# Designed miniproteins, single chains, continued (2): the designs that were tried, part 11

Each design is a single chain, and the fold is of that chain. pLDDT is the mean over its residues in the fold that is shown.

## One batch from the design tools (miniprotein)

Design m4378
Fold by ESMFold2-Fast:
Structure m4378 (fold): chain A 80 residues (1-80)
Amino acid sequence: MEEEANLIYNLILKYERDKSPLSETLLDMYIKALEKENPEAAKKIKEIYDRVRDRVSRGEKLTDEEREQIKAEIKKALES
């Protein structure tokens, strides 16, 4: 679970940093795979990703505190 949370967190951070279509595709594929095993966790992770994506699309950068909050939210979602 913690390894899975770190993997998802790092994928979201990669997208925030590089803003590439490849990073978006990798996140979408991972969330879709997670949905087959744990649909509630996938839904929560998608909400986190959509929030980050919306901010990135507006040219906003996440703060260090926001990144730690996202990591905690991902971990909590996977514990559901």
Scores: mean pLDDT 79

Design m4379
Fold by ESMFold2-Fast:
Structure m4379 (fold): chain A 82 residues (1-82)
Amino acid sequence: SLEDVVEEFLARVAALLREHGASPEMRQLLIDAAKRLQEAKSKEEILKIVEEFYERMVALHPELQEELKAIFDEFKERIDKV
């Protein structure tokens, strides 16, 4: 389901942050993204929220770009199949 795709995305990002040590700013971005995703009503809205989150995270921690892009690309592939 769409909800399962969103849950998996959030779980993978949370795992990445646990592995690398989350800054307060990264933690806040994830909290804000999770809240916005809970309120989202369409796939288009969900994709925009996730894209904005990815861009903000990469800007804050460019060293995580490769791992974040892998999570984001998997999310995009999965959302297209729901």
Scores: mean pLDDT 85

Design m4380
Fold by ESMFold2-Fast:
Structure m4380 (fold): chain A 75 residues (1-75)
Amino acid sequence: EVEALIEQLSDPDPAVRAAAARALGEIGGEAARPAIEPLKQLLSDPDPAVRTAALAALMAIGGEAALAALSTVRL
């Protein structure tokens, strides 16, 4: 699932790229960690909606990863 969404971050349609970034943010945490570098690339995307979605996803992934690191169990 995460791998398929990462592939969609390279889609020629900016609506598809924005949707994939949002979905990765909703997955969040450790499972979405491989998407961090591709999402950082999208921060330089020509479409402002894609840039906004990538930033939101990075914030969501970062927060959940921090919570997982501080807890003995991730909820």
Scores: mean pLDDT 72

Design m4381
Fold by ESMFold2-Fast:
Structure m4381 (fold): chain A 61 residues (1-61)
Amino acid sequence: MDQLRESGDRLEKLGDEYEKQGLYKQAAFLYRLASQLYEQAGDTKKAEELQKKAEEAEKKS
């Protein structure tokens, strides 16, 4: 079981929830945290996807 990936997934889902509420800055912050956790877990592809989600959310702010 990879706790870093699981924690990252939970943060991504929370970010998605904030984005749906129009809280784009908070969503971007959560996506960046999730990206860092996936990076530490060695999942660079998922980390890059989350970084892009954070940038997209920041642009909507």
Scores: mean pLDDT 83

Design m4382
Fold by ESMFold2-Fast:
Structure m4382 (fold): chain A 75 residues (1-75)
Amino acid sequence: SEALERAKELLEEGKRLFEEGKYEEAAALYEGAIKLAEEHPELKAEGLRNLAEALEKLGKLEKAEKYRKEAEELE
């Protein structure tokens, strides 16, 4: 599906940005991927875990924990 392909591309690009230390940009791409992966729980869970890690790097610990728990509930 078009949404699934875009979600995967956003996750991959987000991971590249995360590796470069661009956590704010990575988080934005992960949020986009999560929205497109609403009907795909495995991919959504991966996006949520990656978003939580990026938010943790940004010092947004409470928000990171919330998304980590959300990912846990999907699988």
Scores: mean pLDDT 89

Design m4383
Fold by ESMFold2-Fast:
Structure m4383 (fold): chain A 75 residues (1-75)
Amino acid sequence: MLEEWLRELGVSEEKIEKILEAIENKDTKTVSEFLNELSDLPEVGAALEEIHRYIAEKVFKEQVEIGRQAARELG
């Protein structure tokens, strides 16, 4: 899904693999830099929302859950 969207936007296979690896490794810096690059493309509006949703589910959702568990233990 994300991979197909990136191919349609003209992103190279090397960049796609790098971004998928960054998502798996939860490298928020690399992911954020990539999203900023996509924001400069004129036809990215709807695709950017879907990409953000996918990344949020893979990266930020787990980070939010870890934060909630830590807060429960400290509270």
Scores: mean pLDDT 68

Design m4384
Fold by ESMFold2-Fast:
Structure m4384 (fold): chain A 74 residues (1-74)
Amino acid sequence: MRKLSEKAIEQIAKNIEKKTGLSKELAKKVAKALAEMISKGIFDDEERIEAIAKETGISKEEARKIYEKLVEAS
């Protein structure tokens, strides 16, 4: 599948930063992890949370909190 452009990832990252209060660098990593999971057709919450944790280097529990803030805002 096509990956999102760098500009699209930056736009998503700004939205994540705004909703979660994460740094720009962490928000970009979260955006890339979510974009990759969506591109692969992965919609399972646990797999997406694990992808965020792996990409950012934070704990799975912290990744879960970030993910919950993003889904609640939708």
Scores: mean pLDDT 75

Design m4385
Fold by ESMFold2-Fast:
Structure m4385 (fold): chain A 65 residues (1-65)
Amino acid sequence: MKKVVVVAGDSEEALEKAAEYAKSKFPDAEIIKKLGLSPEEAKKFAEEIREKEGKDVRLLDGRAL
């Protein structure tokens, strides 16, 4: 099963930082970038993908890096 990593940030800078980290840790994963989401919105988005598509989804927030 292909892993999906949702990367979130409130700025382009935070988003790129999170995406770079995700790519280094999960090189074969599908990376979905979401700019401007709050931490709660990002969590909800990742949960929706997990429930609707049955995928292995991980959330990575650039504000926490």
Scores: mean pLDDT 76

Design m4386
Fold by ESMFold2-Fast:
Formats: C-alpha cells, sequence, structure tokens
Structure m4386 (fold): chain A 135 residues (1-135)
C-alpha cells in the first residue's frame, strides 16, 4: 500500500488530474481507514468531474472514496452513475454491493456481488465470490 501511495503521489505532482493515481488514493483510504486520504481523493475527483461529468473511472473512484469516508448513500449514488454509463464495469458492481452490505441491505448486496462475478474477472471476481460466501 505504501509503495502504491508513494508512486501515486509522485504521479500527481506531475499530473494532478491523473484519475488512476487518485483512484489509488481512494483504494488506500478504504484499506487503511484513512479519512484524510479519502477526503483528498474526493476533492480531486470532484474537480475532474466538473470538467468531465461522464468519466466512469472518476465516478467509480469517487464512490470508493465516499465508501472510505463511511458515506455509504453517496457511494451508492456515484456507483449507480458509473454503472448507468458502463453496465459492464464489474468493479463498480462489486463496490455497489459493498456499499449496500454496509447499509444492511444484504439481499441487494448479494445480487450486485453476483453481477460482479458474472461479468468480472481476476481479483474483482475473486473478491465478489469471497463476499458472497460470507452473506
Amino acid sequence: VEEKLKNARATLERDPDNVVAIATYANAAVELGDKELAQEAVKRLEKILERDPDNVLALTALGNAYLGLGEYEKAVEYFRKAIELDPDNATAWLYLGEAYYKLGKKEEAKRYFQKAVEIGSGRTRKRAEELLKKL
């Protein structure tokens, strides 16, 4: 995590609008429970979305940053927008499931995890399968 954060920070010094690097901040915020890192990701992603409101990667990363902040309803809103634009985004379906699980809506979470397994591959599919087993 520290190595990925270090590399993302260096990338953002050269390219402050690099969505992939900001997504790394959002992912690390969730993994580490770091709310300051999540808030930094939110600020950067909101600025990107002001210029490019249909940026699916930025919408997914912003949802994940709100997930890291514990703002599950906001996370759901952004994941839904990402899925409306790209219904085959397995990562957005996975995160939507996690947000619903945090909201206590286990049946909806199960359906979204099943969708992430159906269309996903690699780590995203494996993570969705793991989460389905514990429901």
Scores: mean pLDDT 82

Design m4387
Fold by ESMFold2-Fast:
Structure m4387 (fold): chain A 76 residues (1-76)
Amino acid sequence: SSLEKAEKARKEGNYLEAAIHYAIAADKFYSQGNYKEAAELYERAADDLEKAGNTVAAEQFRQIAENLKKEYEKKK
């Protein structure tokens, strides 16, 4: 799974590859309406993008995660 690939890449110190796989996993949860899981995985992708030195992409993913948090909080 993309989540398993992300975790493996992260353990190997390949933060860019980890971020890509976390983002793919997040997109899958998003398409299924699982906004909470999607938000958590987009935040993980952002953290790994920051570690990879891609601060612009990291900020974009943090913004996506924050917007999703606002969305699922409305349904509780």
Scores: mean pLDDT 84

Design m4388
Fold by ESMFold2-Fast:
Structure m4388 (fold): chain A 82 residues (1-82)
Amino acid sequence: AATAASIATLKALIATYKAANDSVGIGNAYNALGNLYEAQNQYANAIAAYKNALANYTAAKGADHPDVLALQANIAKLEAKL
């Protein structure tokens, strides 16, 4: 399957989770979207997706949660490439 199809699927899933007010679901979908953009070397798009995942994970799990800290580290690493 083309990567564009996977991106479209994740965007549809994000819309579904937003309608459900599922912050964890939104975070997971944006994290997956960030991974797809990073695999394509689209670092600016990956950072934007990861920042959306970070906001949702922070709201759901707290700022000190391992998932939040891991995303912060990954965002910083990718920003260094820009």
Scores: mean pLDDT 84

Design m4389
Fold by ESMFold2-Fast:
Structure m4389 (fold): chain A 75 residues (1-75)
Amino acid sequence: MEEIEKLVERVKELAREIARKANTPLAEQAEKHLFELLDKMLAEAKAETDPAKQAQIKEGVETLLRQLEEALKAL
């Protein structure tokens, strides 16, 4: 659980940096949408009792982290 919480926090950090650097209304809306998605993913992970499904949710957050790191490098 703590690992997923830390991953979610890191993804939120990167999303905020990207939105700040892009400085557009669309980037700000994308940040808000991503925060809502991450909060839902974290809630699902906390409620999930199947380890395989918890691992899938964690992998999803890790994929988002990689995609945002790549996007930040492209800016």
Scores: mean pLDDT 81

Design m4390
Fold by ESMFold2-Fast:
Structure m4390 (fold): chain A 87 residues (1-87)
Amino acid sequence: LVEELEETGKFLLEKLKKLNASEEDIEKAEKYYKKAIEAAKAGDLEKAKEYLEKVAAIVAKAAKEKEDYKTFEEVAEKVNKTLEKIE
């Protein structure tokens, strides 16, 4: 699960950077990503899920603001797949 969260989180952060999101949004997303991984390693899957969803929300917002609906859809699909594996 930690490996799956790391893969999904890195995917989300890479997409956010490609969207030329603000440094503030990138920093915030990276902080939530680190918290998600820490929670997963501690066995707190609910917190890991919550933080991953926060990263996804930042990326989805940036994609919509840039009118990159393809990236928005890809983010939603990848996150939903990862969350399904947690349950």
Scores: mean pLDDT 80

Design m4391
Fold by ESMFold2-Fast:
Structure m4391 (fold): chain A 96 residues (1-96)
Amino acid sequence: AVERLREAVRELAEAMRAAVAAVAPEDRLEAEIWASFALMAASIALKLAEEGKLSDEEIEAIAKTLREAAERIRAAPTVEALREATEAVVKAVSAA
């Protein structure tokens, strides 16, 4: 379970980095802010999972949300997609 979450965090980080580079120059600061919040939340979830504080079910639910977020960002690398993906990630981590 933890390994799958670690992979999902890597995929999200890569998608976020690519999206920030792809947005219009005037949107980059906002894109970087949203990406930072998403990656902080994902990192907190991974740390909790590594410490044994999350069930396998919670880890799987978070990993799924991170993968879905990465897919949405890759399909539409926009500030709006970054915001929506970040909100979904933060919500999933907060629910655990």
Scores: mean pLDDT 85

Design m4392
Fold by ESMFold2-Fast:
Structure m4392 (fold): chain A 68 residues (1-68)
Amino acid sequence: TERTAEAAGRFLTEHMVRVSLEEAERAGRDTVAGMRLTLGDRAGEIMRRYVERALEERRRREEERRLR
């Protein structure tokens, strides 16, 4: 279950880099909620950490682009 959540997190993160930040945030929230309901809180927490790391990286790049 936890390993499945990690694999799904990596897959989702790769997809999220190709969409807008707003779409990535929505997809991340929905995926974490679904993972918690289907595979339990631990799996949801693992997914949440993957999503938050990916979103933080994207926000940092957006800020850097804005400062240019």
Scores: mean pLDDT 71

Design m4393
Fold by ESMFold2-Fast:
Structure m4393 (fold): chain A 57 residues (1-57)
Amino acid sequence: EREELLRRAEEGVRRLLEAGMSPEVARQMVIAELVAAGVPREEAEEIAREALKRVLE
């Protein structure tokens, strides 16, 4: 479910940024986690981008 994946990605981005990772590294890490969970790469990239935007804005 897109909203569930987006929520999970937002939590992941927030945690990685709190750990001192750069926004780009956090985004790439979240993309890798989503792909590992079975999300297609294109969808994972879109979800991670939206999550990063929500965390930073």
Scores: mean pLDDT 82

Design m4394
Fold by ESMFold2-Fast:
Structure m4394 (fold): chain A 70 residues (1-70)
Amino acid sequence: AREADLKAIAAALLGIGALATLRYTGDVEEAIREAERGIELAEEALAAGSPLGPLALEVARRALAEAEAA
């Protein structure tokens, strides 16, 4: 579904954005919020059957793990 694929893309971009926020600004709280929103969208994409969902979820979860470790 188009909406599910767009959510997966948005989730992956939020995960990448969270990593950029963490690495370039050091704003851990903002990076966590971006990564958590990315996970939320990726889980919605997975539930809707997006083939991009699993990759988006992995990207967002990795971003959250790196932010929480900072």
Scores: mean pLDDT 85

Design m4395
Fold by ESMFold2-Fast:
Structure m4395 (fold): chain A 74 residues (1-74)
Amino acid sequence: SMEESQKLLEEGNRYLQEGDYKKAKEYFQRALELDPNNVEALLNLSDAYGGLGDKKKMIEYIGKAIRVIGDELE
């Protein structure tokens, strides 16, 4: 549900702020399983991949977020 997705997003954000990029990634991936077009989760997952040094995945998830934002504005 959106409520479950939001709770996972909040926990992921806590780990991201602590610098635990591996756990942050896991929580954001689970949030996206429940809500695949959640822009906040896509951008935060990008940040987690950036913290892990995975530039390719970082750019991929930024691109996904931009597409979702573009689709929502049209």
Scores: mean pLDDT 87

Design m4396
Fold by ESMFold2-Fast:
Structure m4396 (fold): chain A 71 residues (1-71)
Amino acid sequence: MELLERAVEAARAGNLEEAQRLAEELREALRDAPEEVRQEALARIYRAIAESPKLSPEEREAARALLEKAA
């Protein structure tokens, strides 16, 4: 999944704007996919944001909240 890989890489690089844009594109691309597949893909992006040392503590905490909600 090219969009997922790009979103995770953007998150790790600290490019939150690009990661969020790609996450929305991925959500749209996966509209016809099973809910489980969509949730797992988004969880991978949120996890990358939560683990990125390039992002602020507030940005990482927001990603963790979304990850917990998806679990």
Scores: mean pLDDT 76

Design m4397
Fold by ESMFold2-Fast:
Structure m4397 (fold): chain A 117 residues (1-117)
Amino acid sequence: LPERLRALAEAVGAKLLKEEKISDDAYIFIFEFPSEEQAQAFLDGLLALARELHARGVPFRLIVTLAKGPDGKLYLIVGVLRSDDPELRAQVEAAIEKKLKELGLTETRRLEIDVRP
């Protein structure tokens, strides 16, 4: 999955700022976008990837946080969960909050994509 997210970012012109492993079943990614159009293209690509992985029987959950930086740039923090463990989910959500504060980002929207039958 990390390789597929990196490829999607390159395809839409996003910059990968950070990739952090929380556990073997959880990761966070931070992307910077030149415009809202590229951020939307990335979200559309995530939905297409989610449909592909669902069709292959690979379960996962995405927590996608859209944010604006003090520089006026757009950012996405993508939490990836391959487990239904609520403690792991709490760790991912805490990591997202920490990165928002560290980077001085203002959250504008958060959505969850659940890829399970």
Scores: mean pLDDT 80

Design m4398
Fold by ESMFold2-Fast:
Structure m4398 (fold): chain A 84 residues (1-84)
Amino acid sequence: AAALTEALRRGLELAVEVVRAIAAGDEARAAELTAELRALEAEIRARAAELLARDPEALAAALEAARPAYERARAEAEALLAAA
């Protein structure tokens, strides 16, 4: 559960950096960060699938633990897009 929550937090932070690069018009950086995000998404998906099969309650708890990171990422992404 903790490993999935940390991977989700890293993915959200990386997603914000993708939005930042897009807002700045840095296409090369956006592509680089998007590739990193896709690799991390594959890891998150695999970990979530394993946890869902073994303990769905633990999956729900891991997603809930990541909620504050999601809310922060959403606010930062919205601010970046509004400033662009």
Scores: mean pLDDT 83

Design m4399
Fold by ESMFold2-Fast:
Structure m4399 (fold): chain A 85 residues (1-85)
Amino acid sequence: MLLSDAELAKEAAILALAVGSTVARNEGNEETAEILDKALDEVVKAKDAKKAAEILKETAEKLKDLDPELAKLLEKQAKALEEAA
């Protein structure tokens, strides 16, 4: 298979960010959508799973006050990426 554990975890993170951004935008939560869109662009550009995990962890911290449940989801994705790296 072409997907390594790290690649699979990165794709899962990309999907979580994309879905989260779409939901936030549809709900009119502009701040959350902007944070997620920036994180999505950065994760897609990340060369390795370790860098992607760092981006997700920082994004989760920014969202803790805006959307605590989504922040927990992103923290789980960051841990998955760190373990896969």
Scores: mean pLDDT 80

Design m4400
Fold by ESMFold2-Fast:
Structure m4400 (fold): chain A 78 residues (1-78)
Amino acid sequence: MVEEAIKLLKEGVKLAEEGKVEEGNELGAKALELVRKDPEGAKKVAEEGYKLAEEKTGNGSGAARRIAVGAENAVESL
């Protein structure tokens, strides 16, 4: 489940880098759904997302940070 969420995060960031920001955000939402009730998984998605946001620029960085913040908020709301 966590591995699937990380895969979706990376695919979403890649789509955003290609200019498909909306589609990238949709994959990010699917990643967050997979870890919705898994605080450890959500924390892992947040950590990977922030790391990608730092490594990427433009749309890719924005998408990664958005997914990371979503995962962080999911952990805090539990």
Scores: mean pLDDT 80

Design m4401
Fold by ESMFold2-Fast:
Structure m4401 (fold): chain A 119 residues (1-119)
Amino acid sequence: MIELTESGGGTFAEGSSVTLSSKVSGVDFSKSLKSWWRQKPGEPLELVASLSADGKKTWYDPRVAGRVTISADFSKSTLYLNMNNLKKEDTATYYTVLSSVVDGVPRLVFGQGVQVTVK
């Protein structure tokens, strides 16, 4: 069973920084596409950043590019999202999403979500 243990949420001051973490188990971390998504109050789910299976390629939503960094520690099977210069509009529930192939079938796995509030 694939499990995502997310942490690093809470209430943060505007202009501060946060690092969200997601510990991954039950899947080969090096073979899964890794991403962070968020859902703002009253808005649809949006992709924030993604990291290729091997960790060598990144993608960022243009609205957050330059403030956000996605990274991974392969030795710990942990995905990170670092957000700098937090804005009130960054208030959202943040989800780790893994895309992996199990028995030849593509699967998406969502974490439970971690709440970030900026004030």
Scores: mean pLDDT 85

Design m4402
Fold by ESMFold2-Fast:
Structure m4402 (fold): chain A 69 residues (1-69)
Amino acid sequence: DKKKKIEEVKKEADEKMSEMLKKMTEVNKEADELDKIDKEKGEKLLNEAHEEATKTYREMKERVKKAEE
């Protein structure tokens, strides 16, 4: 049942993307607070979060594509 497997992978990807968006919102808020005290730490936190979000997005996109094959 390939169709069921594709549906499950898409649902997992959507859930992971939603979680990532929530985490990014929290990190942005933390980075804004850090920017007032230590701008370099705030920028580092944002860059690390953006890099992880990009990696997660690419991994989920590839996983969905592979399941559709």
Scores: mean pLDDT 78

Design m4403
Fold by ESMFold2-Fast:
Structure m4403 (fold): chain A 70 residues (1-70)
Amino acid sequence: SRAELIELGRHAVGLGRQSIRLAKEYKDDKEKVEEALKLAYEAAEVVKSIPELREEGEKILEEAEKVKKE
């Protein structure tokens, strides 16, 4: 159902935000940062595929790009 898709998307938002937090925490460990950012990008794509959560997915992408640039 649509409600179930949105619920899955909300879980993906949580995953994306947690992955960005981990990337920031371990920023001196290149391998851990790369793994966490990969998960954040995957979560952002899932979130953006759900129209109701597109803006939240864009925000996750924006934060991931900021961490990657650092």
Scores: mean pLDDT 85

Design m4404
Fold by ESMFold2-Fast:
Order: C-alpha cells, then structure tokens, then sequence
Structure m4404 (fold): chain A 60 residues (1-60)
C-alpha cells in the first residue's frame, strides 16, 4: 500500500499535478479523512491510492 508521500510524488511526476495541487489534496484529506468520494464507498485517500497504483501498473 502506498504512503501519502508516495501518492503525492506519483501524481506530481506522472499526472502533471503541481505542488499546490498536491498540497490542496493533502489539506482536504487531513480535514476530511473519512469523507467518501460521491458515488463510491472509497475515501479520497483510498481513491488516490487506486489511481496511483493504476499509474504504476501502466508504466510497468
């Protein structure tokens, strides 16, 4: 399972997120750790974990 720091690095390197974008996401996760993404049973952090893992798989 990827750490928050590993997810942030993947999003910046592979998805073109800026440091500001990643900081905003981190602040949102810290303020709302149990908030679920609409239409899913996953938290924002869990959703980002799946996205980061998908990015890594595409590069392999």
Amino acid sequence: MLSVEEIEEILMKESGFSEEDVEALREHIEANPDEKVPGTSLTLLESLQLIAEEILKRKS
Scores: mean pLDDT 76

Design m4405
Fold by ESMFold2-Fast:
Structure m4405 (fold): chain A 58 residues (1-58)
Amino acid sequence: SMEYRKELLRLIGEILRAIGDILDAELAGDREAAEEARRRLEEAKRRLEKLEEEMKKE
């Protein structure tokens, strides 16, 4: 459905932003920011996996 497609694109966008934030934090030497961005990346990946399973049902 269109709703699943939009959420998929949002999650992909969040993954890409989190990767960018990790790179920026590493360049700045901000380990706390890098750890937080990695946690956001893992959360977004988990949500993406669950959304993929839901899309397979449609």
Scores: mean pLDDT 84

Design m4406
Fold by ESMFold2-Fast:
Structure m4406 (fold): chain A 68 residues (1-68)
Amino acid sequence: MEGLKKALKALEEGIKNEDAGGALGGLKKALTEEQQEQLSKAARELKKIPEDGIELLKLHVEALKKLL
């Protein structure tokens, strides 16, 4: 679970700084491929898959907070 906390921190800092690349890079470094897939699945379960990929990014933050 240590990776989830690091991923959340990276996502929050990236969003605050409006640096999507930094946020995604931090997430990928903090989580394994499998953990990233699980996080994505959890985000999709929170609500129907939106048409906008940007909104999906916000769902990842929400899912991470719930998984912590």
Scores: mean pLDDT 64

Design m4407
Fold by ESMFold2-Fast:
Structure m4407 (fold): chain A 70 residues (1-70)
Amino acid sequence: SEEEELKERAKENIERLRELLSKGMSEEEVEESVEELKKKIEEKFATESLEDVKDYLDLLEDLIKDGEAA
């Protein structure tokens, strides 16, 4: 299902972001950032359309790619 695919994408993006942030931030700051992102994503799945969630994940993925390229 689309929801299941988006949840898997969210999980993968969170893992990529954790790895990226760990290269430049303290463990405490990384944990805070990841937890905040997880809560935001969970809220979006609960309150927004799957299309809006997909758009958000697309933006997040672009930001992660930019960070990985730097």
Scores: mean pLDDT 82

Design m4408
Fold by ESMFold2-Fast:
Structure m4408 (fold): chain A 64 residues (1-64)
Amino acid sequence: KEEVEKIYEAAKKKVEELVKKGKNKEAIELIDKTIAFLKSLDESLKDITEPAIKELEKLKKEIE
């Protein structure tokens, strides 16, 4: 649980830094990798991973 939240926060911060530097393609790639990782986690964590995935998908669409 703690690790999932930590991974999500770290990814979000890095995405924001990449977007600020104009590296939108790299930011999108990082989002896609993070979503894939979260989707690969156990079903018992979906109450944590589903909201994080939705937020990342929303962020990706805002960058695109």
Scores: mean pLDDT 77

Design m4409
Fold by ESMFold2-Fast:
Structure m4409 (fold): chain A 68 residues (1-68)
Amino acid sequence: SEAAIAAYRARVAADPTDVEARLGLAQALAAAGRLEEAVRVLEEGVAAFPENEELRGALRLVKAALAA
């Protein structure tokens, strides 16, 4: 929902290190069919935390969905 996207965007803006909020934002965007935005959110996360396997895994899954 748009409300969920807005809530997670606010959390990421307040704390860019909140990986859980970033994953939640990407999931909410993907559920809304906004796959390119979900990829951008996760790419920004991976750039900031390149060793975070949850962000890397989520990025691979969303890119696969976008390519389908």
Scores: mean pLDDT 85

Design m4410
Fold by ESMFold2-Fast:
Structure m4410 (fold): chain A 71 residues (1-71)
Amino acid sequence: DEKVRRMKELAREAAKAIEKGDYETAKKLATEALRLAGLPEELAETLAEQLSKLPADLALKGLLGVIRDAE
């Protein structure tokens, strides 16, 4: 499924952005992943902001958990 693959790719890129200290890019990528998972845009933005404040490994785990629920 291209959508699931894209969501996982976005989650990994968001985690990499956090590792680099690029929190704006991390939030953008996480928001896109969450929107593809079926969340409304405002909720996706809010959760992406919260996840981007976590260490990269925890943010990735959180994003992958939401994606799993969308599969």
Scores: mean pLDDT 83

Design m4411
Fold by ESMFold2-Fast:
Structure m4411 (fold): chain A 58 residues (1-58)
Amino acid sequence: SKKEKIIKAAAELAKEKGQLDKEVLREAAKKAGVSVGEIYKIFGSRENLGEEAALYYF
């Protein structure tokens, strides 16, 4: 699903770069094939996406 693609992309990029900043958020959107606006619509915030991404490797 779209949500799963975003979480996976964000988790992989955050692992590589050690953080989920604005550039990583933009790269995650591009990798998942969505807009940054869609990420905010689905997760509400970068912090919420970061929490779900952190759980991806748990």
Scores: mean pLDDT 78

Design m4412
Fold by ESMFold2-Fast:
Structure m4412 (fold): chain A 90 residues (1-90)
Amino acid sequence: SEVVEFIVEALNKASIDFLEELIKELEAKGVKDVRLAQYYYDLGDLYMEMGDYEKAIPYYEKAIELYKKNLGEDHPQVKEVEAKLEEAKK
């Protein structure tokens, strides 16, 4: 259905735009905590859903870096995003 496809594309674009704005606000404030990591992860997932693996990869890498710094390398959240990164690289 063209209507369903249009709605899904519009919602994904709106979600990307919203997350990019949240990321910019946190970066402008110098915030590098788990909130920024979560937004990078969510943005990576949205690009994955859209089939844009090349755009997803750098966001997953940024999320992993921040989660490692804030939670430690062995944290379950780090392992979850690492698995998503490997899927994006296939």
Scores: mean pLDDT 85

Design m4413
Fold by ESMFold2-Fast:
Structure m4413 (fold): chain A 107 residues (1-107)
Amino acid sequence: MLPKEEAEKKIAKYTKLIEEDPNNAEAWLKLGQAYYDMGDYEKALEAYDKAIELAPNSKIAAEAYNNRGNVYYKMGDYEKAIEDYQKALEIDPNNKAAKLNIEEAKK
């Protein structure tokens, strides 16, 4: 299956969930991931910002920080990427993905 088709379906699904409950932090996290898969980095950042705002210092926030770091990395903002990966590690110290991402972004 084409990744874009799956991403479009997820965008429609999570947008509807957010219209029904704007405080659904998990739906914002998943919407951000779908926008990232589509290459819409600005909308991905907006969705991750909402997920972090709604559920700070949670598993959702840790995932959102790591994913927002990945967006900044794709945009070439390595300093912001490292900051977000570090925030993910503060919440989840055993996050192997965030540790590896920090090492990669420093190069």
Scores: mean pLDDT 85

